# Designed miniproteins, single chains, continued (5), part 59

Each design is a single chain, and the fold is of that chain. pLDDT is the mean over its residues in the fold that is shown.

## One batch from the design tools (miniprotein)

Design m18020
Fold by ESMFold2-Fast:
Structure m18020 (fold): chain A 70 residues (1-70)
Amino acid sequence: SPTEGEIHEQLSLLYQAIRDGDYERAKEYLKKIVEMIEKTTDPDLVEEAKRFLDFFRSQYPEIQPLLDEA
């Protein structure tokens, strides 16, 4: 199962890609985050990752189409 550290690493990489305007890389990191969420059995890690994604949506509404594709 994905660890908290692995999920946080992917979230950090997603944030950097969004800030750089690199939406192709952002999409790949987002796909990995969604896959990690689907594979984890830890509900606390799922909720933490969802809160980070909600934060990114609030700051960068442009990620909504990437989430819809994941």
Scores: mean pLDDT 75

Design m18021
Fold by ESMFold2-Fast:
Structure m18021 (fold): chain A 117 residues (1-117)
Amino acid sequence: MKLTPEELIEKAEELVKAARDFLDAVQAGASPETVRALADKAIEYAETIYKEGPEEIQPLVKRLLEKMREEVDKMLAPGVSREEAVKHAQRFLNLAEQLALIVDLAARGEIELAKKY
């Protein structure tokens, strides 16, 4: 069943919050298990938006979701410094915020504008 516009906005807000919690944990030097769990939670919200959101934005959501996963993989790679990990976590948050913007535009009926992102 597809998400309503209201549910879609709510999932986007949960996504941004989870991505921010992830960045905060990385900055605080939380355990790899903790940072992975927070990243996975944000990715689950993005996957829900991809699977149950409007078909018109699915290619854009998929591209951003793939980039979010890439930033997590780069952050967790062996030999990555704390400074580099924080930069990857910041890019992850920026991608989540871009996804939320696309979702907000689509939920407001601005699908053609959302598709240009």
Scores: mean pLDDT 87

Design m18022
Fold by ESMFold2-Fast:
Structure m18022 (fold): chain A 94 residues (1-94)
Amino acid sequence: VKKLSPEEVRELARRMREEVERLRAEHPDMSPAQQEYYARFEEYVERALETGSQEDLEKAVDYALGLYLLLSREDPALAAEFAERLSAIAKEAN
């Protein structure tokens, strides 16, 4: 994995948070499992924003992917849109 600067970590964390917040606004009726993954994502993305820690960002990414996988079972179209938005952030950052 490419080593990111603390500034790059914070930029990616901010953009990922914006997209996950947009997803939550578009899908407010999340299942309990989706809510748990969202809560864990929020925890690690806040830590990444505070510390610039790549490890915390990587944990946030893991939980965002878990949320995507849960959504893909219930709403494949919304899950695909979410994945496209995350992919766009990744391309812009690197």
Scores: mean pLDDT 78

Design m18023
Fold by ESMFold2-Fast:
Structure m18023 (fold): chain A 107 residues (1-107)
Amino acid sequence: SKEEALKKLDELYERFKANVTDPEVIALLEKIYEYLKRIINGEPVDRDELIALVKELAEKMKKLPEREQRTVYGYLTDMFSIVREVATPEQRDIIDEIEDLFRKLVE
């Protein structure tokens, strides 16, 4: 399940890079993606840095065309869903908090 989650996360990240053109948005998602991989692997992550990256992504994506904003939103929420499925209960609480924050900032 962890190996399948990592594969799905990698596939989503590659599709994101193919469908979004803004280099700042891509760079922010790459950093978020790296943190999500660490969470799946049970490695420690800086929660405050992950929150800051998600806030910056929410701000930067507002400058994109509405279609690309929807694409970024969809990919990030799908990535959170994959991580949540294999996360520990404690890690799931962190992912839920970050996803709720992201939804609040972009909705």
Scores: mean pLDDT 83

Design m18024
Fold by ESMFold2-Fast:
Structure m18024 (fold): chain A 102 residues (1-102)
Amino acid sequence: NPEELQQVDQEVLKLVEQGNFEEAQKLMEEEMEKLVERELPAFIEENSGKADEDIEMSEALVLASTLGYLRGDKDYLAKQYRKLGADKLAERVRRWVELASK
């Protein structure tokens, strides 16, 4: 949602301008988590039956991957898929992470 992202960006920018970098980072992480929780279920519903080449990157997928990286949790995206009953997508992501770790 472009309007919600713009609003978060403005609040983060305001905190950065005030020199409040710790609160800016916290706000960014909290809003990313909210976006993942809201948008990832719809992404799973749309894409659970598709082949890898037919799955377009979504904002929710990018945010979940970024949040996992920031938290040092390489399995974050796979865990979110499992929580939403998308076991096939979770197993696919687990395999991709294993291949990337070579």
Scores: mean pLDDT 66

Design m18025
Fold by ESMFold2-Fast:
Structure m18025 (fold): chain A 64 residues (1-64)
Amino acid sequence: SAIEEAAKAAEEAGVSREGGEALARGAQDHGPDGMAAVTRWGALEAGGSEEKAEEAARAVRAAG
């Protein structure tokens, strides 16, 4: 569920869904907080707002 939420949040922030899944999957060993952190990073790197990056991170953390 956390990976799916990360993919959705990344897509909404301007990152590809596939890119969001790959980032979350790569950080899976760090748990929901790690997946949330890479989702936030990916959204910001894609030019998303800090607001959207934080919303994405919260969604991933809540889903984990």
Scores: mean pLDDT 74

Design m18026
Fold by ESMFold2-Fast:
Structure m18026 (fold): chain A 76 residues (1-76)
Amino acid sequence: SREEIRRRLEERAEELLPGLIQEVKDGKISLEQAVGILYANLVNEGLRLGLSPEEAEELARELTRRYEERIRAELA
């Protein structure tokens, strides 16, 4: 279901997030680069799970906005 796919994308984001935050803290990548990496990973995972490109991009954008706020909070 679309809800199950959303949950799996959230699980993927949670898996990636600690490493991305650490790379920004270490000065290896920018916040913008970390957000872009997260977005690309979520789009690709959504496509693998059977979403259309439009659905994958929409859901990835929604989730990436939510996780960007958490990344910003961790870097404050």
Scores: mean pLDDT 88

Design m18027
Fold by ESMFold2-Fast:
Structure m18027 (fold): chain A 60 residues (1-60)
Amino acid sequence: KKEEIDKLSLEELQKRYNELKAALQEVFPDYPFPKEPPKNRKALKDSLLFYEEQREALEA
């Protein structure tokens, strides 16, 4: 999971970020997501790892 995120391109990271943020906000509207999406790869990866952690909790 983390390895997959590390290999994503910037464009794929942005797409995945928007999709996961929307999915998580549907379940957790009060989660402290930044209103502006990250623009650099590092910040996008950090956000995706956070979203993946939340998704894992939902799957468990």
Scores: mean pLDDT 69

Design m18028
Fold by ESMFold2-Fast:
Structure m18028 (fold): chain A 81 residues (1-81)
Amino acid sequence: SSLDEIERLLLSVMSLLARVDPELYAEILPQVEAAMRAGDLAGALALLREAVERALKRHPDNPDVRRAAELVERAERLLAE
């Protein structure tokens, strides 16, 4: 289902953030986990969008951050369908 794909995309974004910026990842993790546990995929996605934007400012040329941004955009498109 599209919801299963969105969840998988969110987990992939979290994995990328954990590698690139572990301090940022640790900061947002409790809020993202709480949103996902509540079934609030839109809330989890919004938190990860903000985290990825912060990571892009800190690591503008990092390919993993650019990949995380692509996955967030894909999840946003799937959620809008």
Scores: mean pLDDT 88

Design m18029
Fold by ESMFold2-Fast:
Structure m18029 (fold): chain A 103 residues (1-103)
Amino acid sequence: SVAELIRDYLEGKITEEEFRERLKALGASDVAIELALLHVEMKKEVEFETRTVNGIPAKTVKPESYEKYAEYLERMAEVLSKNPQYRDLAERLKKEAEEAKKK
């Protein structure tokens, strides 16, 4: 599945070239491949940290990464907006990006 390929690429089990080729072999569109690459790039470039929030450990975006996080959410929203079926998801990502920029 696409999710398994994303995991394997993120874990360094396959190269970017192999990731692209395998997605294409599964019938992924150029838009889908672009979205998957942005998703993995975001996970590599946006730093997350574990913080205790009200006594509960939570994985949160590091403050210095909020701008980068917002940029990736906006890019993903742009890609998704190319397909009318995903307009609602694209709008939600844009709102999340605006919220991140307020930090």
Scores: mean pLDDT 78

Design m18030
Fold by ESMFold2-Fast:
Structure m18030 (fold): chain A 71 residues (1-71)
Amino acid sequence: ATQEQRDALWLAAANAALKALDTESPEVSKEKGIQAARERAAQLGLEARAEVDVDTSSKPTVRVRVEARPA
């Protein structure tokens, strides 16, 4: 996978997780982020693994790691 493709997956996951945090639990937010990365990867013909970590102890923050390869 290209760096641009990985960046697209990262952005999809981060945006989905942050949006979900407004209404959902951190656990659901993590799942939505991972799902968004997988959906975007499928659209790009990639197999992706995404990990999302959410910290709400003060200001909500999201950390995303994505790995992608051709499917």
Scores: mean pLDDT 78

Design m18031
Fold by ESMFold2-Fast:
Structure m18031 (fold): chain A 61 residues (1-61)
Amino acid sequence: SPVDALEAEILALVRRHFPEDEAYYAEVLELIRAEAPSDATALALLEQLRATLEAIVARAA
């Protein structure tokens, strides 16, 4: 599903750039999945999280 694909992408990004925080972000992803009222809401939250992490990586480079 698009949700599963985006979760996998975010976890890959976290493992590459924030390995010490992997457990924290795994819990955030589980919370989004559990609490989002729809797949559309989950996707919007995951896209926002990915964009935030990508922006942090870009600023650190």
Scores: mean pLDDT 86

Design m18032
Fold by ESMFold2-Fast:
Structure m18032 (fold): chain A 81 residues (1-81)
Amino acid sequence: SSLDANLRLAYTLAQLLRQEAERRNDEELMRKAEEIERIVQEARATTDPAERGRLVAEALELIRETIEKYRPDGVVELPAL
């Protein structure tokens, strides 16, 4: 499903943000990556599709905000849920 694809995308992007935070030794970026990872884990644990959709949307929005802050030259377009 598109929701499962978006959940996998959010997980992958959270991993990449963690790697970037480690590379930069950026504690703020690391905290953001950990927050996103927590939301993704909550989405994976829920049995309610509506709650999963809400959590995935929250994770993707936080990813967008984080990328825009750290890469102001880049516009992030994320898939609709």
Scores: mean pLDDT 80

Design m18033
Fold by ESMFold2-Fast:
Structure m18033 (fold): chain A 82 residues (1-82)
Amino acid sequence: MEEEERKRLEEEIRKLEQRLVTLHVALGLIEAAISFLEKLLKETEDEEKREQLEKELEALKKQRKELEEEIKEIEREIEELK
């Protein structure tokens, strides 16, 4: 294996691993936001505010699913490079 090829693969894997870390951090933040909004929704009796919170919660759950899919894709890319 050429040194340049080895360095390129190591750099590519490193970049993917760094991206994976940032995605996991983002996922954790979204999960925290979901938990916070769920608590607010339980405490809120105002129908208009409840509707707004439900829409925000739905949007965050969609973002969580998208991040989970992106994480799986990057994990698959890392596996293919190893």
Scores: mean pLDDT 83

Design m18034
Fold by ESMFold2-Fast:
Formats: structure tokens, C-alpha cells, sequence
Structure m18034 (fold): chain A 104 residues (1-104)
């Protein structure tokens, strides 16, 4: 199922020591979480985006992957969540993408 694929990619992302690979796995997790319609999984993906933004958001390779993850969320990001990611990112490109991600 899409929920199982999202959970597997999210688990792999959390365990991945390479931040670029972790961010790529989060892009896949975001895609399948949205297809699943599982709001809890979508929120877990957003939490992982926020974590990677805070720890590695200054790395452009990570920032570009997280911007793709935000696009894959298809507006399933609240204004509050967007602000939290923007604050965590500390870089303008990812912060800007996070502020324009919310459609709720």
C-alpha cells in the first residue's frame, strides 16, 4: 500500500547517516504519504523535513531535495508547519519554499 511505502521510506530516511540520501528518501516518503491520504504520515514527513532543514539546511544539495519534498506534499502543509520549516532552514531558498508550501 502507499502507507506502507511511505513508512518504509520514512524509516530509511531516519536511519540514513548521509543527509543528501536521507533527504532523497524523504522526497519518496512525501510522495507516498500524500497518495495514502494518511495525515499522521504526512505530519511525520513534515517533522523529518524540519529536522533535516535544521541540521543540514545550509547544504544546498539537502535544501534542493527538501524543496522537492515540499512540492510532493501538494499543499498538505499548514501555515504553522511552513513557518517552522522556514525558521529551521536558516537559508533563503528552502525558507521561501516552506512559506509558500501551505494550502490549508
Amino acid sequence: SFSQQAQQYLQQARAEPDPVKAAQLVVKAAKYAVKSGDEALINQVIEEITRLAREHGSDMRVALELIEALKELKGKVTHKQGLEIAEASKGPSLANAALFAPMK
Scores: mean pLDDT 87

Design m18035
Fold by ESMFold2-Fast:
Structure m18035 (fold): chain A 99 residues (1-99)
Amino acid sequence: TREGLARDAAADVPQMIADLEQSVKELKEAIEKAKTGDPEKIREAERLGIQASFLLLVAEVVLDYAEPVLTPDQVAQARSAIEKLRNALKELEKAIKEA
């Protein structure tokens, strides 16, 4: 049922937020290293960017299913974490183009 899917997705939301926040930290560190123009650091940042892009896609799907059974505060926390990762990915794209 829709309600069953929403409850299962809601159980995954806390771990999803933690994974998103960890991905943002790793991506920001990789972005700073990539700004040096080191080809190996740029490749590592690109790899982390691909991983982060898949995580973002999964997170948006999980939140869409979970939203009906989450509190407004939980939805806001999840949306904030998704937005931070989306912004970090934009910073990565800029850093790689400028390196």
Scores: mean pLDDT 85

Design m18036
Fold by ESMFold2-Fast:
Structure m18036 (fold): chain A 103 residues (1-103)
Amino acid sequence: MLEKQREIESAKRAIENLKAEVDRLETEVDNLEQRYEKLKSTNPEEAEKEIKEGAKRIRFELDVLRSLALMLKHYYPEFQEEVDEILARIDEIEKRVDELLKK
């Protein structure tokens, strides 16, 4: 009983850490979009490079977070709803990044 409670507490901390990382990546996408808008008229080559490099980094980090979220969902079904919400947010961020790469 005590061991299971400690595992649940550890899973809660992992979920909170995932939420914080997703919030950070949402902010990074917002910053990338703002940077692109500022640079696209004055230095379009730099804007394109920053979008490609930033998008590649964010996509890699999203893949890592998705893998961690799926692992948590598998081992801790009690948190399935919270993890599914995190996965949905990851998918929405990836969609925003893909739209930036089309510009």
Scores: mean pLDDT 85

Design m18037
Fold by ESMFold2-Fast:
Structure m18037 (fold): chain A 89 residues (1-89)
Amino acid sequence: SEADELMEELGKLVESVSGSVSTEGNRGSADLTFTAKPGKAEEAEELARRLVDLAVERAPSLGVRITEARVEGDPEKETVRVRIEAVRE
């Protein structure tokens, strides 16, 4: 799938990932920080944004509503933070 291909490409640019994924009733949240390989933070941010956009596009067909989707790059730290909050309808 396109998501699997984008995740594979992102994995090539990322040194590590940290954070949490949680569920409470019909709500789900993810707060993930990707540490990019040296010089790869901007490329990793672009791929992360594409993955999030794809998730937002496909969520309604899965009975899920994305209530928050945020991607924040930090070029000084070479990190990309992804925050997603969703509700199952």
Scores: mean pLDDT 85

Design m18038
Fold by ESMFold2-Fast:
Structure m18038 (fold): chain A 73 residues (1-73)
Amino acid sequence: SSVVSNNNMSNLSNLMSMGTGNMPMDSNMWTTFNNFVWNGWSSDDDVSTLSSLPMGPTDMNVVNNVHNDMVNS
């Protein structure tokens, strides 16, 4: 509900858009990412795969804040 939460969602959307716009996002990577975001953040494999996404270094704070906002909102 804060500006920070809106900014985090915008950043996540931009990261997803980057995969489809400039760099193709593999369906397996997309499925793993969706599983990570929607089904809960609890797997080291999910974290490892997320760091391999075409986003460069993974900002886990952005992803974790989005997850926490979904759970707490």
Scores: mean pLDDT 50

Design m18039
Fold by ESMFold2-Fast:
Structure m18039 (fold): chain A 74 residues (1-74)
Amino acid sequence: SDAKYEELKQKLERFLAELRRLLAQGQISQEEAARILEGAIEQLEATMDKLNIPQEKKQELLDWFRRQGEEIVA
């Protein structure tokens, strides 16, 4: 459980870093980044459900990911 949570968090950190890079290099627009982020949030919710991540950890990871994503697309 904890190992899968940490693995997911690390993958999300890499995803956010790549999203920031693409925006900084002008390879995607803010609107494209927002759409990509929305899809990633939906995929994360589905993935956590399949991995039986505890509800409290699901909420923590979703809240963190949303906050990080909002900073990128703001």
Scores: mean pLDDT 85

Design m18040
Fold by ESMFold2-Fast:
Structure m18040 (fold): chain A 105 residues (1-105)
Amino acid sequence: NLEEEKQKVEEEIEKLEQETARYGKENGKEEEATAAIMVAHAVAAETAAKLFGLTPKQLESFKQNEPLLQKYLELITDPEIQKQRDELSKLYEERVRLTYEIVNK
């Protein structure tokens, strides 16, 4: 069941977002943790754009966020946060893929 698979991915995302935020807080790197989550979302949004096409509102948001995303990438220096960013990117992309598959059944 694709909807059940998507729900499991969403649960994994929530858990990893919480773990990333906690690691950031415990290590004085809250800003890096937030940046990592934002970058991971941007990577998934790029995948969504390719699969669904962008709405005008989404396209406007992308244009506004491009300079910020570059700053966030420079901010992420901790290897553990980089790993969490990469893992979150994969989970967010998987959620997008499953959403596309459900809609286009």
Scores: mean pLDDT 80

Design m18041
Fold by ESMFold2-Fast:
Structure m18041 (fold): chain A 111 residues (1-111)
Amino acid sequence: MKIYILYSKEFEEAAEKVKKWLEERGHEVIGVSSEVDEEIAAEADLIIVLTPESELDKWERELASLKVPVAFIVEGEKFDPIRLSVPDLKELSEKIFEGYLAVFERLLAAS
């Protein structure tokens, strides 16, 4: 898949880890940025957003016009694999991300 990674400023290092894990699994990362580039976003099969819960509404508004599947990995108070949230997104583990990626891939295959 062609994947575009968006991140809130505090998660730049986590975004770089996610890029590496995706590329190691044969996905093409077409961009990694803290601001939406609509041209890159339009070419993506999936957009992954790394954000604190406090900025979720900001990202949802900025991405609302895009006809691309968006997957949020949210830093919240609780670990929740159904909501795809983690209490410490800066310390996101490869194993947790692999589980989330498998969910994203299944949802895209069902669409």
Scores: mean pLDDT 79

Design m18042
Fold by ESMFold2-Fast:
Order: structure tokens, then sequence, then C-alpha cells
Structure m18042 (fold): chain A 60 residues (1-60)
């Protein structure tokens, strides 16, 4: 689904990022992707980002 694709893309950005500035940019871009995937539902977009962050933390 579009939401699953947005989540995977967010995870990829998190794995690739090494700097605080880069992490902020990755977060903003990932949130915009998630908002697009949820047709403007920012609450659902936020859930997509939270799930991506949870999976990233489990990998570390």
Amino acid sequence: SAQEAAKEKALARLRETKSPRGLTIAAIQSFLDAVRATNGDWQEANKVIIEAVKEYKKEK
C-alpha cells in the first residue's frame, strides 16, 4: 500500500542519516510522503512515521 511504501522510505532515510541536520530533513521529507500517502490525513501520517521510528529503534 501507499502507507507501507511511505513507511519503508522513511526507514531507509533514517538508516542513511548520520547527522542531526540530516535527520531533521529526513523526518520532514518522510512526513510529507506520509501525508501524501494518507490523502492529507496528518494524524494517520504521524502514525506511519511513529511506526517507522519504532522499527528503526528495534534495529539499533
Scores: mean pLDDT 76

Design m18043
Fold by ESMFold2-Fast:
Structure m18043 (fold): chain A 101 residues (1-101)
Amino acid sequence: KIMEAMNHVSQAGQHILQASDVVEQNGKSDLSDRLRKLSTQLISGVQMELAMGDIDNAIDIINNSIKQLRTLRTQVSDIPDAVSHLDKAIDHLQKAKETLE
């Protein structure tokens, strides 16, 4: 269960980084930096909480990341490729959450 959840979190992180690259190519460097920071905080935070056996804290990090990604998605709505990657990241985070619940 933990490994399956981490695989989904890892895939979400990869999609966030792909969205970051697309956003950077479109001249939105501040949004790209925010996406890169979010990816790092998500992966390290969930990994740390799961290593400590704190499932509830891991779910809270995932929920907060989904909320932040939905906000960032609205800010990059003019870049379809970035929106596509963020939608895939949100989907993987929902699956990670369901695996931990």
Scores: mean pLDDT 88

Design m18044
Fold by ESMFold2-Fast:
Structure m18044 (fold): chain A 109 residues (1-109)
Amino acid sequence: TLNNLGLVYLDQRKYELAEKHLKEALEIRTKTLGEEHPDTILSKANLAYVLFLQGKSKEAIELAKEAVELGTKKLGEKHPTTVSARYILYYILTLEGKEDEAEKVLRGE
């Protein structure tokens, strides 16, 4: 899948290729499954992480917050996709030095 290829490129530190594939996966999943589908939400969270690794921190945090909000509202706080999106947001915030905000995300606040 396109999302899986994006993650492989991330592991090889080919972040630009990972971003391209994750953006393509997100566009396809949004059109075919809708914005609220678990796979679409997870694609947003994965794209946010890749954007962060490229230094696009503001865009990454905004997209990761959107993924957590959609997952929490549409799938529930305990859904695996929501939990994955929350951990991605937590890691981004922690690495940006936003430790208080990161801790609130982990607590489901």
Scores: mean pLDDT 83

Design m18045
Fold by ESMFold2-Fast:
Structure m18045 (fold): chain A 80 residues (1-80)
Amino acid sequence: KEELEKKYKEKLDEVARLTLEIIGISIQINDLKRKIKTADESTRKNYNAQLDELEKQRSTIAERADKAEAEMNKILEKIK
């Protein structure tokens, strides 16, 4: 029981860490979207390239978070 609780806490921490990374990237994406609205054409192209990269990173981290959450839920079922 204690071992499962320890594993659950480890997975909970992993999910929390990945969630914070997603929030951080989302803040950067929103900031960049605001900058795009007032940017010239050349600067907009640069910002759109950065936006695409950040959205890819967020998607990858979200997939990792979903997997970690699924693993966390499996452990929680064993603890009940």
Scores: mean pLDDT 84

Design m18046
Fold by ESMFold2-Fast:
Structure m18046 (fold): chain A 83 residues (1-83)
Amino acid sequence: SKVSEEQFNQFKELLEKTPSVFDSEDAPERIAAFLNKLNDEQLKEVAKLLKNNPKLTQEKLNQILEYLSPDKKSLLEKYLEEI
C-alpha cells in the first residue's frame, strides 16, 4: 500500500511536534510499519527528522530498524549515515 502525501505530512508533523511519540512501548513497531510503506524520497525526509529528534535514542532507533523490511532498513541506515 502506498502512503498518501497527506498521511506522510501528518506523520512528519507527529515526529517533529510530538517527541513523546517515542515514549510508547509499541512506538518502534508502529513507526517501522509506517516507514515500510514509504518511498525512497519520503524515507530520506524521515531520516532527517529522526536524526534531529532529541527523544530518539540509539536503542529506540535500533528497535525501529529491527521491524523494518531488509531493503527499507538498508536504505534508512544509508540516509542516516549521509545526514
Scores: mean pLDDT 78

Design m18047
Fold by ESMFold2-Fast:
Structure m18047 (fold): chain A 74 residues (1-74)
Amino acid sequence: PPPLSDEERLALVEEVARRFAERLGLPAPVIDRSKSLDEQEREILQQLLAYARQAGLSEAEMFALVNEILAEVR
């Protein structure tokens, strides 16, 4: 597959984080659209990491769930 643009990568990260939160019964991640694309992606990833910690997931379990969701959104 072709490499993703920064905008396409952000959209993918956002969708994965939204579904990740949904699966854990947590609220959708909050995104500040006034920030740069890099800052938006960083904040989404930080929220996802916080959700994983709140749910008691190990790093391996978090990666497994992210990979499962990625398979759904492709």
Scores: mean pLDDT 80

Design m18048
Fold by ESMFold2-Fast:
Structure m18048 (fold): chain A 98 residues (1-98)
Amino acid sequence: MDEVVEKHEEELRKLAYDVAYEITGDKELAQKIADEAVRRSREYAEELKPIFEELLKKGVPKDKVEEMFRSYLEAVAGETAERLAREYLRQKEKEKQN
């Protein structure tokens, strides 16, 4: 499981960065959001690790378990990046109104 996270960390970071950059238009902010999204994906991976290890123990093929795990990490990274980017835009809009 740790190997899957490490191998796909760069892919998750790129996904999160691309999402954040499209929303914010700010490269430095997009990088910070991507780093946070990857961090949260790692935390989520640690929580899911026992579940996926149990699936392996029950005879589910390793490749399918790894595909499911990667899919969940990509979803978490993308959703986190989008949420943080949108929160940033909402905060800027509120500051402009106050």
Scores: mean pLDDT 79

Design m18049
Fold by ESMFold2-Fast:
Structure m18049 (fold): chain A 113 residues (1-113)
Amino acid sequence: ISKDEFLEKLQELHDYFNELMDELMKKNPEKTKEIAELARKMFEEIQKEEEKLLSLENPTTEDMLETLEKIEEIYKKFAEELKEKFPELSEDIEKVEKKILEKIEKIKEEIKA
């Protein structure tokens, strides 16, 4: 898989996350500002990991998998922080987390192929 193809897959992952979060926020409009702020901080951490990969002229499959693993950890941390802040949304947050982790696993399989 090329660097550009990997970046496209990461963008698809982030777009999917934003779609799922938009649904969650529409159901909980009073929580939108706090959810958006936590998501913004999460994406700042993700951007730093993606910038490290972008600094490499020819990233290897291993570099891409390591970047994706770090992004997975960042998404998991976000879900945990969100559940701590809004325990009443835990089931909905866990559903979003599961879908994102499944998407990440699919990307890992496509990188290894």
Scores: mean pLDDT 88

Design m18050
Fold by ESMFold2-Fast:
Structure m18050 (fold): chain A 70 residues (1-70)
Amino acid sequence: KEKEIAEKLYEEFKERLPEEVKRLEEETGIKISDEEVEKGLERARKLAEVEAIKEVKGEEAAREYRKKLL
């Protein structure tokens, strides 16, 4: 269930990513590089995993997992 929630959240983010990148570029006036997009995707995946853990196991477990990702 945790993996299923994380996967769903990550897929939703990926579907919105092109629009989000364009919005951020307009907001900052700075072109987002492909490298930054890839780093953003890696962070989004990790955040989705943390959120899934929070929903299934609670905030304390999510905080411990987040500490390992830093």
Scores: mean pLDDT 74

Design m18051
Fold by ESMFold2-Fast:
Structure m18051 (fold): chain A 73 residues (1-73)
Amino acid sequence: SVDKLIALMKAEIEANYEELKERIKELIKKAKNTPDLSKKLGHATAAALEAAMIYSVTKDEEFKEYANEALKI
């Protein structure tokens, strides 16, 4: 069941919430500070996708803000 999978993903995200948040913040920081355009795009894309996925499952507006910040890089 997709609903059971989503519930398990949400529980995993909630269990690792602060770690995931710090990881996304670090990716955004790396994207902003990297002069290499390829690495910049890689870090920004990873941050945006990860934050958007967490937002889609949790509906936590903080992760929507991280996704939007990453997309503006």
Scores: mean pLDDT 83

Design m18052
Fold by ESMFold2-Fast:
Structure m18052 (fold): chain A 58 residues (1-58)
Amino acid sequence: MESELEKRVKEIIDKNPNATAEEIAQEIVDSRPDLTPEQREKAKAALVPIVEEIKKKY
C-alpha cells in the first residue's frame, strides 16, 4: 500500500514540483472513481499528513 502511494506522490511531484500536500492528496482522491463524495473528503483529510511525510523523503 505505502509503496504504491509513494510512487503516485512522486509522479505528481515530478509533474508539478510546486504542488502542496493538499493538492497531491486531492489528485490521488480524484483518481479513485469508486469513492463517494464523503469517502473522498475523509480520504483527503487522512492523506494530507501522509503526503507531507512522503514529500520530506523526496
Scores: mean pLDDT 76

Design m18053
Fold by ESMFold2-Fast:
Structure m18053 (fold): chain A 77 residues (1-77)
Amino acid sequence: SLAERARELIARLREIRAEARALGTPQAQRTADQIDALIAELEEKVAAGTVTDEDLAVLERAVARAEALLAQMKAAS
């Protein structure tokens, strides 16, 4: 279901957020803050049953971008 896929992607974003926070750099904190905002928005949609295919595409792109940024930040520090 759309809600099930959204929960999986949100779980991955939470993992990335935790790793970003652990790095402790200002850039990593900004990345974690952006992830927090997206998780809050999408969790409301999951609870309301209003998740769309467009929301999933946004989540998938956000996960891919966040993973790439985290990898770059880890390599640089």
Scores: mean pLDDT 86

